# Ledger of designs, part 35: designed miniproteins, single chains

Each design is a single chain, and the fold is of that chain. pLDDT is the mean over its residues in the fold that is shown.

## One batch from the design tools (miniprotein)

Design m1261
Fold by ESMFold2-Fast:
Structure m1261 (fold): chain A 55 residues (1-55)
Amino acid sequence: MEAERRYSGLTPKERELARLDEEYKRIVESLKQLNDTEGIEEAKKLYEERKKRLE
């Protein structure tokens, strides 16, 4: 993970959020290449659910 240094100054919770956000972006990028708009919508839903869980 290229941005691992950025996580050093964050709390463990914030680090998890940052990683979750990066993973979500990666998934969305792949789905965009596949032209899967429905998949993107579903990925957003899961991402928001995980964010709520982490708070």
Scores: mean pLDDT 74

Design m1262
Fold by ESMFold2-Fast:
Structure m1262 (fold): chain A 67 residues (1-67)
Amino acid sequence: SGRDRLVDLFEAASPEQQRALGEGYARLVAGADPDEVVRWLEENLRKAGATPEQVQAAADALREVAA
């Protein structure tokens, strides 16, 4: 599931990346627009030093949670 993928990504992430992942998930659960949350998460993960592959995996997982 998207949630399980997000948990796996969170456990492997740096503290700064964990903060971004946690906030992105919280925004989505609170009813924010999934496309806006994904854009926000991608920008903040890149700033926190995530690889392109990690950024894509997080975006895909968040979209799966939103579906």
Scores: mean pLDDT 86

Design m1263
Fold by ESMFold2-Fast:
Structure m1263 (fold): chain A 75 residues (1-75)
Amino acid sequence: MEMERKYEEALELVRQAAEAYKNGDFELARELLIKAASLVESWKQLVDLVKYARSLGIPTDLIIEMAYVAQKKLK
């Protein structure tokens, strides 16, 4: 289904953001997280995406920014 495809893409973008962050590319990590946020279509997906990002070691500041972008889209 389209919603599940977009959510899977968001998870992959968060994984790529974690790799970029580990490599010291903080700008790319931020850009990928914002892109992932734009693909979130429900509050449940946002909560799960935040938990996933935390599990990958993404810093809280970047996670909060991603959540704010997603919240603006979902409102």
Scores: mean pLDDT 81

Design m1264
Fold by ESMFold2-Fast:
Structure m1264 (fold): chain A 62 residues (1-62)
Amino acid sequence: IDLEAIAREVAERTGVPLEVALEIVRAVHAGDTDRAVRLGLEAGDMRAAALASELIREQLAK
């Protein structure tokens, strides 16, 4: 699974900085939903964690 590619997609769709998007994606992949949601809120987009979860599931299905 390419977490950096997923992070770029999250950053592009939400406007969250790539650095923060990568942290959110890593947190979701590790199962740390609380951390992912907090990072998204701090960056100004609550949807970032949910989008990361969606994109991880899509990539795992390939």
Scores: mean pLDDT 80

Design m1265
Fold by ESMFold2-Fast:
Structure m1265 (fold): chain A 59 residues (1-59)
Amino acid sequence: AIIKVDLKNPSVAESLGVDPNDLDAAIKAAEEELKKLKELGLIEDYEIDKEKGIATIKV
């Protein structure tokens, strides 16, 4: 399955523990968490569109 997450969503930023008005912080936090999830085998792959602020996750 493919999941898309809008990192500009304030609820997503809050879940990542970052300021909801700081997209760069949300992107960095998402990259770190998705990297860990991939290393643990919990997701197959991920990509982050930094221009659009959208994370695409393959599970």
Scores: mean pLDDT 83

Design m1266
Fold by ESMFold2-Fast:
Structure m1266 (fold): chain A 103 residues (1-103)
Amino acid sequence: MEKIKKDAKKALEEIKYIEKHKGQMTVETVQLRAAVEKLSENVLYASLAYLYLLKNKDYEKVEELIKNLEKIVNGELSEEEIKKLLEEMRELAREAEEEERRE
């Protein structure tokens, strides 16, 4: 649980960075930043999920993602809810990477 809370906190920091630089952020720049900063897979997936939702203008799901990450930091989500959120973030991250690979 402590590792997941640290990942959620770091994911919120990375989301804040993406929001500040949103006009210049791509899947490739997020992946490069994750490699350089040695971010965990959970933080990378959360960042890519956020970027994907933001690019699709799905602001309701953007707000939900941020709220759920804050709930993890505060210990307000069950283990089952955390696992579900991690699966959803991985799926969105996968969709983001797939979209960028299409020329």
Scores: mean pLDDT 82

Design m1267
Fold by ESMFold2-Fast:
Structure m1267 (fold): chain A 69 residues (1-69)
Amino acid sequence: MKVRLEIRVVPGTSTSKIYELVEKYGGKVLGETDRGRTIFVEVPKEKYDELKKELLKLPEVIDVREVPL
């Protein structure tokens, strides 16, 4: 089972670490804004809690929330 996440990013910051964490936890990026301010990702449900905790540790991440599939 997979979950979709919306990640909100501090404007003007690099998204590279966010992409690296998503990939590390077996997820994929579905899309983003031109500035990377909002990133949509899909991740295995079993990895969701761990990925969310790690993403929220990044200074460039404002918020992480689950969105409907």
Scores: mean pLDDT 78

Design m1269
Fold by ESMFold2-Fast:
Structure m1269 (fold): chain A 55 residues (1-55)
Amino acid sequence: SKEAERKKMLLLFLEIALETEEWMKERGNPLTTEEHIEELREKIEELREEVEELE
């Protein structure tokens, strides 16, 4: 379905964003917070479950 495809694309973007934020935090970027990383992880888990239910 188009809904599953859209959620999969969003999941991919969020996973890339999380990897980027973790990479930046490891390199000492002051704009990256632990709180923001945790929010991204939570959103990824929620969306992953939604995608699994749609397939």
Scores: mean pLDDT 80

Design m1270
Fold by ESMFold2-Fast:
Structure m1270 (fold): chain A 83 residues (1-83)
Amino acid sequence: PSEKELTEAVAELALAVARVVAEKLGDEETAELARRALEALQAGDYEKAIELAREAAERAREAGDEELARLLERAAELIEEAK
C-alpha cells in the first residue's frame, strides 16, 4: 500500500475507535458524529470527514473527554494528510 493508503487506514481505525470509546462513555452525539465521519471517509468525501471529525472533537471536549477529543483531532489531521 502507498503511504497515503496507510494514512487513510489509520484515520479509519482512529474514527472507529473514537466511536466505540464515545459509546462506552455514553456520549451518543460524539459517537454518531464519529460514525458519520467514518462513512464520509469511506465514501471518499475527505472534506466532510474532516468537518465531522472536528465537530466530534469539539463535542467531546465540551463533555470533558479531552483524550477522546485529541483522538478525533488526530483523525482529522490524518484525513487532511491522506487527501
Scores: mean pLDDT 87

Design m1271
Fold by ESMFold2-Fast:
Structure m1271 (fold): chain A 80 residues (1-80)
Amino acid sequence: SIEEIRKKIEELKRRIEELKERREELEKEIEELKAQPATRESAIRLAGASVELIGVEFEIELLEKKLEELEKKLKELLEK
């Protein structure tokens, strides 16, 4: 139903928002690590944070694509 699609859209928007907040935290951590003198510990964390950032960005893209598909489906149902 239209109501079920709207609920799924809201859930996806909330999840995307959470992931965008995590992306901002990781970007800030990466910038702070890059501003520090290079140590073995900072290099390991920088690598870890960079990999996590790639994963988060991939998840955002996947969920944004799913959101677009649901919004298109909702529009088609409303225009019918």
Scores: mean pLDDT 87

Design m1272
Fold by ESMFold2-Fast:
Structure m1272 (fold): chain A 47 residues (1-47)
Amino acid sequence: SEEEKRLKEYRERINKLREQMAKSTDPETARKILEELERLRRELGKR
């Protein structure tokens, strides 16, 4: 289904954000990435 395909795309996006957070040198940037990850999780309904 389209939903399943979108879920996989979101998971790949989450993984990339995790990599960016791991390389973060700025606490503010890390916080923004965490907020974006939480937003994606809410959109996926994985609460």
Scores: mean pLDDT 74

Design m1273
Fold by ESMFold2-Fast:
Structure m1273 (fold): chain A 64 residues (1-64)
Amino acid sequence: SSELIRLELKLGLLKISKSSLELVKERMEKNGKLTEEERKALEEEIRRLEEEIKELEKKIEELS
């Protein structure tokens, strides 16, 4: 269904976003430019994306 395709696309985008933030965090840590506030903000955003991914994966499974 078109709904399933839409959800799969959203899942893909969320996974890319999470991976991008993890890469940004690693790069900033290596460069010594990461403040405590920036570290916390990145970790909180990564956690938020992980939760959204889990919820969306569960919804896709229920529709499959």
Scores: mean pLDDT 86

Design m1274
Fold by ESMFold2-Fast:
Structure m1274 (fold): chain A 82 residues (1-82)
Amino acid sequence: SAAAEAERKKLEKELLELEIELGLLRMELGILKIEIEKLKKQPETEENKKKLEELEKEIKELEKKIEELDKKIEELKKKLAE
């Protein structure tokens, strides 16, 4: 069916776009983890403590986004396999 073929191509494009987005989020997570590691080597000041808490919060938010995106990618892969 031409309609089924068109839908498959649409899902393949959507999957590629989500995989690119996932790659970008993982890169951002890596950068933030480096920033935390660098900050942990600095003196424990009130300012540095606040920055560390903010970075840890950003990491948790990114990890949640990555988990949701991974689930969406897995569902699309299952849909494309059928």
Scores: mean pLDDT 87

Design m1275
Fold by ESMFold2-Fast:
Structure m1275 (fold): chain A 97 residues (1-97)
Amino acid sequence: LSPQAEANYVTAAGLLAVAEEDEEVRELMLKGIKAFSEGNYEEAIKYFEEVIEKGTPEQRALALIVKAFAYQKLGKTEEADRLLKEARELGARLPDY
């Protein structure tokens, strides 16, 4: 994935977080986005794992995508590919490159 696609999905997750009425899920998404933007990829993964457990299907799909990008940053490409496949199965649209 291009850096632009990465930025687009991270931005989408942040926008959904701001619109979220469940304060716990909103806080987790915002903390995850902040950790990712600061380069704290392992911490971002932890927050997005909680979003996957507690969020809506749309939030789960975005959390899987951002978690996959964090794994790519950590060099764990096989884990990233698995997460992107799971996100597609939940109906997430990924750009064709």
Scores: mean pLDDT 74

Design m1276
Fold by ESMFold2-Fast:
Parts: C-alpha cells; structure tokens; sequence
Structure m1276 (fold): chain A 66 residues (1-66)
C-alpha cells in the first residue's frame, strides 16, 4: 500500500472530481494530520468517515493504504 497521507490526498482529489466536495485548506490539512496517525486501513476509513467523507471515498483511501 501507499502512505496514509498520500492515500488521503488522492481520496480528496477523487471526492472533488466525483462528488464535488472541495474541503478548505485548513480542513484538508487537519484531515491529513489525523490520517497520518492511522496504523490500519480500518483506522484510516474511520478517520475519513468521522471527517464527513462518503463511504466510497473512505474505502478508496483504505484500499490505497493497504
């Protein structure tokens, strides 16, 4: 898998392209910092879901991290 930070950055790009979600720079940086603490794909998915991202985007990031 890739690093959690890279997985989140790719997931945010996908969320913008497919769901029209444009997080603020502050929100994006906060999410990346939280995601960097994830040790498993399940923890990463939970962080993204708690941040308000969809199941599809959270699963996409989790697969990239694995």
Amino acid sequence: GMKAVEAVEKALVKATATEGIVPSKEKGQELVRKAATAKTAEELKKILLEAGLSEEIAEYAARLFE
Scores: mean pLDDT 78

Design m1277
Fold by ESMFold2-Fast:
Structure m1277 (fold): chain A 68 residues (1-68)
Amino acid sequence: MEEELKKKIEELVEEASRAFAAGDYDRAIQLLEETLKLYEEMGASPEEIERLRQAIDTVRALKARAAA
């Protein structure tokens, strides 16, 4: 299960990166939020969780700028 979770996290992060590059900020945010849930389920470090939260906030800020 640990290996499967790790692979799923890597896939979600890669897909979020592609969505972000395509300007699909809503999908990028959803994928990053799913990654955050898996990180919390795995007992990821507070530092890892905080970095991911910062990434989500950055994408949200960019979405707001793009929509204005």
Scores: mean pLDDT 81

Design m1279
Fold by ESMFold2-Fast:
Structure m1279 (fold): chain A 66 residues (1-66)
Amino acid sequence: MSPEELFDQAAAAILRGEWERAERLVEEYRKLTGSKASVGTLLMAAALYAIANPEEVEKLEIDEDL
């Protein structure tokens, strides 16, 4: 899974109310990108993206096995 796919899936998980899954996905994003941002900061960014683009994010498929 690419970093962009992880972030998109985290946003989709937040839109579905799956906060635990979203935290896991942003942790993997942080590890892959070497981001200095905290997990909380990345969750906030993903939540803002989901709120701003709910229909677009809702179209994303969540892969349970990735």
Scores: mean pLDDT 74

Design m1280
Fold by ESMFold2-Fast:
Structure m1280 (fold): chain A 89 residues (1-89)
Amino acid sequence: DLEETRALLAEALKDPEALVERIERQVRGGLEAAEGWPPEEVLELAERLVRELLEVARLAAELGDDETAERLRALAEEVERRGRELAER
């Protein structure tokens, strides 16, 4: 499973621009769908997305793509901020 995920990520990293854009769209869509959710559920979603993004970033770095790893870490920071902002509404 982890090895399969790593292999799929290695394939996706042949087009890192498209991969990052797809992840950004999925993350944005998830947070937009969470608008109006209870604060605790928004924070749980944000924490899960951050954890997933950091895991993918770690795997990208292990595969030698430090640029993609940095972009995904930056996105994780944005997700944490956005989730906090949504939960405070």
Scores: mean pLDDT 81

Design m1281
Fold by ESMFold2-Fast:
Structure m1281 (fold): chain A 75 residues (1-75)
Amino acid sequence: MDEIREGLLQAAKEGNLEEVRRLAYELALSIPGVDEETARMLANTAARLAKEGIDPESIVEALVTAARNIAEMNA
């Protein structure tokens, strides 16, 4: 989880939207209760925020928070 999070932060800093989407998908799926459809939605949102120039740390925090909230609703 932390290694994927660090990779996502770095990809966002570099503006690599393809890598942001890939790592955001992996990070979301690493959270129990998150399905593939939800992970894809969150990955697309993370890539959009990175394209808009949102702070990389804020993107990671928002992604993890949203994923955990969705997982809690599915528990």
Scores: mean pLDDT 82

Design m1282
Fold by ESMFold2-Fast:
Structure m1282 (fold): chain A 81 residues (1-81)
Amino acid sequence: GEEALKAGNYEEAIKQLEAELKKDPTNARAWALLAVAYTRLGKIDEAERYANKALEIDPDSVYGTLALIHAAIAKRAAERA
C-alpha cells in the first residue's frame, strides 16, 4: 500500500489499502494512507472522510493529522479556482 503510494501508483495503492482495511478496519495508518491517495486523485471529500476515520481510531496518529492537513490544503486550492 504505502510503497505503491510513494511510487505514484495511486489506484494500486487504493486497491491494496482497501484489501488491508477489509481484513483490519481498525488500522488507522491504512485509513490515513487511503486519504492521501484520494487527495492525490482530487477526491477531496472522500480524502477528508478517510483522514477523519483514521483520527477516530487513533487521535494521536501523525499520518491521520498529515492526511487531514493535505486534504484541507487541496480543498482550499480548489475553492480558489
Scores: mean pLDDT 79

Design m1283
Fold by ESMFold2-Fast:
Structure m1283 (fold): chain A 94 residues (1-94)
Amino acid sequence: SAEELLREAERLLREAERLLRRGREALKRGDSQKAIELAQEAIKLAQRALELAMEALKDPSLTKEQALRAIGLALRAIGLILDAERLIEEAKKL
């Protein structure tokens, strides 16, 4: 169901945010390899969340509230991917 897709997308985004936070902490400690690994994993989870949110939008029975949630989750996923890519670039410059 669309609701199950949206809940899974939210779960994946929360996990991606935790990985990205740990990646930033690793970079502050000078562990560039760990920062890159965590950021890459965050990108994979955020990409999957984006796919699930977009799949939910294809449901013709989708409520206006669910559609807004799906759009919001897609935007959050894109933002996370961009933040993680910036972290990888910062880690590579070390």
Scores: mean pLDDT 91

Design m1284
Fold by ESMFold2-Fast:
Structure m1284 (fold): chain A 78 residues (1-78)
Amino acid sequence: SLAEQIAAYEERIRENPDDAEAYNALGKVLAKQGKYEEAISYYGRAMSLKPDFEDARKNLGELFESLGKKETAAKIKA
């Protein structure tokens, strides 16, 4: 099911490269797989396309918190 979700969002991005929602959704699926650097990249792309994209910002913030106190606290506080 995760592989099907990834394929569907990748297809949406191929058809519409400005689909910020698809980048955000793909980031969420990748985060669930533990692919954190890829997830961060996709959330970043979603926010680049839609700067006020609160869901992507929230998801990125939660991901940084999940990565642990040493790396994430320094980046969030800076």
Scores: mean pLDDT 79

Design m1285
Fold by ESMFold2-Fast:
Structure m1285 (fold): chain A 100 residues (1-100)
Amino acid sequence: SEAEEYYKKGLEYREKGKYEEAIKYYEKAIELDPNFAEAYFNLGLVYWELSVLNDLDEELIKKALEAFKKALELDPNSKYAELAKKGLELAANILGLPLP
């Protein structure tokens, strides 16, 4: 699908360390398929990676947290669910928020 092609572009840019471009492609994939749990999971990972590069920027960590929450909401039993839960827990802890 077109959503899957944008998702693949996001993965390609992430592998190149081009996190802002990866985010744009994941956002396009989600726009075409709002139930694309794996795109939300990888969006969370990229926001987390970008936050580390930006001195743990709180807004980027909040975006990572929201993306991980959405990924778990859409597919709580996926192969990446445990990693999404750990990402959510870490982001919440850094922001001083209660764990879900």
Scores: mean pLDDT 85

Design m1286
Fold by ESMFold2-Fast:
Structure m1286 (fold): chain A 82 residues (1-82)
Amino acid sequence: MNLVEALEELLEALKAKDRAKAEEAIEKIIENLKKLGVPQEVLDELREELLEIVDKGIAAGDPEKAVQEIKDLISEKVESVI
């Protein structure tokens, strides 16, 4: 699985308001970033921040906005460490 597939699974989970599936998609995102050389400390912080965006996205009912915020945060964190 690549990062794009994990983000697609996340979008589907958010549309379904399935927090458990969204959490699984987040873990797949984290594993892909780990393979790219992102440090574990950054991955741990990112996991917490991504789960917060998931919870807010489900509450707001805007899955596309939540996925975009997640993409933006991943880009920011990855650029800071690679």
Scores: mean pLDDT 81

Design m1287
Fold by ESMFold2-Fast:
Structure m1287 (fold): chain A 60 residues (1-60)
Amino acid sequence: SHMEEVIERVKKGAENDIKLAKEGKIDPETVKRALERLIEVFKDRYPELAKWLEEQLKKL
C-alpha cells in the first residue's frame, strides 16, 4: 500500500541519516531535528513508527 511505502522510505531515510551523522558527514543536531519532526507527524496514526524513531534518536 502507499502508506507501507511511505513508512519504508521514512525508516530507510532515518537509518541513512544516523549512519552519516556517526560518520561525521552530517550534523547530528540536524538529524535529531528531522527525526523529532517525523515523530510529531506520525505519533497519532503510526505510534509504532514514532516509537521506532524515538529509539533511533537515542543512537545519536
Scores: mean pLDDT 85

Design m1288
Fold by ESMFold2-Fast:
Structure m1288 (fold): chain A 62 residues (1-62)
Amino acid sequence: SLEEKLKELAEKYGLTLSQVRGVLQLIEDGFSEEVVVQYLQRDLGLSEEQARELVEELRKLL
């Protein structure tokens, strides 16, 4: 299910489920990949590689 996939991504990237849902919402709202990647790095502490991987995985769910 979508919820189970979001939980798996949260665990994999050391984020909360609410944080992963928030990132998915930014993508759905039309924020660019570069803006979302910068947010993930600066505010959530992911590396650029991790941030880009998470964005790609979330886009596959849309």
Scores: mean pLDDT 89

Design m1289
Fold by ESMFold2-Fast:
Structure m1289 (fold): chain A 90 residues (1-90)
Amino acid sequence: SIEEFAEKILEKVGEVARKHLSPEVYEEFLARLKKVIEEAIKKGLTPEEIYDLVLREIGRFAREHPEVSVETAREIAKAIQDVYDEYKKK
């Protein structure tokens, strides 16, 4: 389901972010992603559209937070891509 897809994104992104970001930045990041995903689901967006929005949010957050390295942003983006690829196989 779309809700399972969203939950997996938040889980896998949370794992990477928790390892690399400070607790305060981590909490802000997850809160922003959760809001973006919840709004997208309410609007009836597809998994592909949610995937695109989440990637854009990561890029925006990294630009606003210098402690988020390019390498960390890439790891987070890959985690989302892996979740989306697994979802497409079902």
Scores: mean pLDDT 82

Design m1290
Fold by ESMFold2-Fast:
Structure m1290 (fold): chain A 76 residues (1-76)
Amino acid sequence: SEIERLRKALEGAEKLFEEAKELAAQGDLHTARSYLQLVIESLEKLREEAERLGDEELAKRIEELTRQVKEALASL
């Protein structure tokens, strides 16, 4: 289903965010910034899809993750 696809895509974005945080911790700030920017772009598209499908809980979860990723990017 479309909702299952979105949940799987969100898990992928979460994993990429974790990888970006590990890169930042290792001092690879340039690659970490690139990964964080990619995650933000992916999450914005997923949020639009979740809103279109009426999944308010998924949309809210994506918005919260997007906020965390933007904060992480701003702190680099």
Scores: mean pLDDT 88

Design m1291
Fold by ESMFold2-Fast:
Structure m1291 (fold): chain A 61 residues (1-61)
Amino acid sequence: SAEEYLERARKHLDEGNYEEAIRFAAQALQLDPTNPEAKRLLAEAYRKLGRDGEAAAVEAS
């Protein structure tokens, strides 16, 4: 479910596994395209990697 992917994304983000956090948050967003939590986690993970353009694109979507 989207919630299970969000839980995994949060865990990876907390552990500093930013690319894995992106993967799981993106999977949650695929299941619920307007999910604000998934977008927030995606943007945060992108910013942690210095990928500010991708973070801004997610926030604008």
Scores: mean pLDDT 85

Design m1292
Fold by ESMFold2-Fast:
Structure m1292 (fold): chain A 63 residues (1-63)
Amino acid sequence: MSAEEALREIGREVRKNFHKLSLEDKEKVAELLTRLQANPDASEEEIRKLVEEIRKIIEKSTK
């Protein structure tokens, strides 16, 4: 998965759940999305780690 493709997919998940996130989690998610967006040529491993980190924050906030 490219960084752009990953950003689109995880960005959609973030938008669906953004209103459920705490202010702190919103800030963390925004930072991680910015990192993913700033590195379009990131390795698959780096993309995966950023996506999983964002996903964990969403899961924690929606449980």
Scores: mean pLDDT 77

Design m1293
Fold by ESMFold2-Fast:
Structure m1293 (fold): chain A 70 residues (1-70)
Amino acid sequence: ITVSTKALVKFKKKPNFALLKEQAAKYNVELQQIDDLTLLITADTEENVQNFLNLIQGAYEIESVETIEE
């Protein structure tokens, strides 16, 4: 059984990482900055990852999203 509790998000423009970290905390999601445009999103549940992805896809210009199955 594969569960997507991680996602890589690439932005078209550099986001406000401080604001993103505040939003991530509200969704019980951990953020790791990979580069200026790429974040790794990790959570304990697939639902938490998906809820946060829905938020950022609505609020930011996203180039790509890659979910990581384990």
Scores: mean pLDDT 77

Design m1294
Fold by ESMFold2-Fast:
Structure m1294 (fold): chain A 59 residues (1-59)
Amino acid sequence: EVQDLLSEAASYLSMSGGYESMADADPSRRDEYLRLSEEYRRRSDELLARANRLLDELS
């Protein structure tokens, strides 16, 4: 369902922000945390794209 995809996308955005904060707090692991932040942001974007496709199917 579109609502479930949007909810999951929001969760991934939250995780992305969390890792970005971790990168700021621990510079020795910055590269790893920034990679994880980027990965979860991309997953969120993919879910948003999927939600838009489902909306197009309904219209």
Scores: mean pLDDT 82

Design m1295
Fold by ESMFold2-Fast:
Structure m1295 (fold): chain A 71 residues (1-71)
Amino acid sequence: SEFERRLLDFDGDGRVDEADIERLLAYLDGKDPLADEDLIEAVRRFFDRDGDGVVDEADLEAVRAYAAANA
């Protein structure tokens, strides 16, 4: 969806790439000082593609595939 594409396009350059994914992961991991709790939860839910409550490498691969299909 457009919302999911915009969420992945975190740097706002109109493209979804690995840098956007790395930035969102840093945001989720609490390494970004501008992180908002509500947005962190939204990002975590989006990355948890298999619904197991854990964001792992398989979820990241699924997100990358989704980004490639919707970019």
Scores: mean pLDDT 61

Design m1296
Fold by ESMFold2-Fast:
Structure m1296 (fold): chain A 90 residues (1-90)
Amino acid sequence: SMEELIEELKKLLEEVKKLAREILEMSETLEDLLKAIALLLRAIGLEFDLELLEKSDLPEEEKLEKLKKLKEEAEELKKEAEELKKKLEE
């Protein structure tokens, strides 16, 4: 359902922001700190896109397709954040 997809996406973006904050705390170099900030800003951007989509007058089918696309982007962002955290833990 649309509501379940929105809830999953919001949870996913919160997980990404949490990971980005953890990476920021682990960052010893300017490069890693900037990467963490970039991840956080990208997550905030996706939250903004989600908010705009929820408020849009688009047909339900088009909203669902765009929500699925946002979820794919958020899942990819989470993988990037998890990979960066793993590298910093080495």
Scores: mean pLDDT 86

Design m1297
Fold by ESMFold2-Fast:
Structure m1297 (fold): chain A 70 residues (1-70)
Amino acid sequence: MKAQEHLRRAFEAARQGKVDEAIRHLVEAVKAGADPETVLAAARLGISRYLTPEQAERVLEAVEKAIEER
């Protein structure tokens, strides 16, 4: 799956309240070669709008960890 498709799936999952699925797709976008700054911006400015503050923090932590492990 292309990095852009993973980002789209992450937004779809977030809109449905599926936090773990959104996290999985953001992590896969990083692994698929998405620019780390772009994925962080998508998480902070886009995906977080559909989530509670606690869920948004979990998403950011998972993305930051995926970037470090890449």
Scores: mean pLDDT 81

Design m1298
Fold by ESMFold2-Fast:
Structure m1298 (fold): chain A 60 residues (1-60)
Amino acid sequence: SLEEKVRAILEENGGDPSLFEPVLARLKAKEIAGFVTPAGNLVLLGYDSKGELVERVLPA
């Protein structure tokens, strides 16, 4: 599910659990979601042209 994928991505990137609800809300609205990791990397989440969830990690 989308909820399981978002939780896994937050866990893998060391994201704060408080980010789960706002990230999920943006993705349900078909918007780009983003958050900053403890290491200072920017994680971006969105859907590609096929409707698949894509993760991009941009180093600080």
Scores: mean pLDDT 82

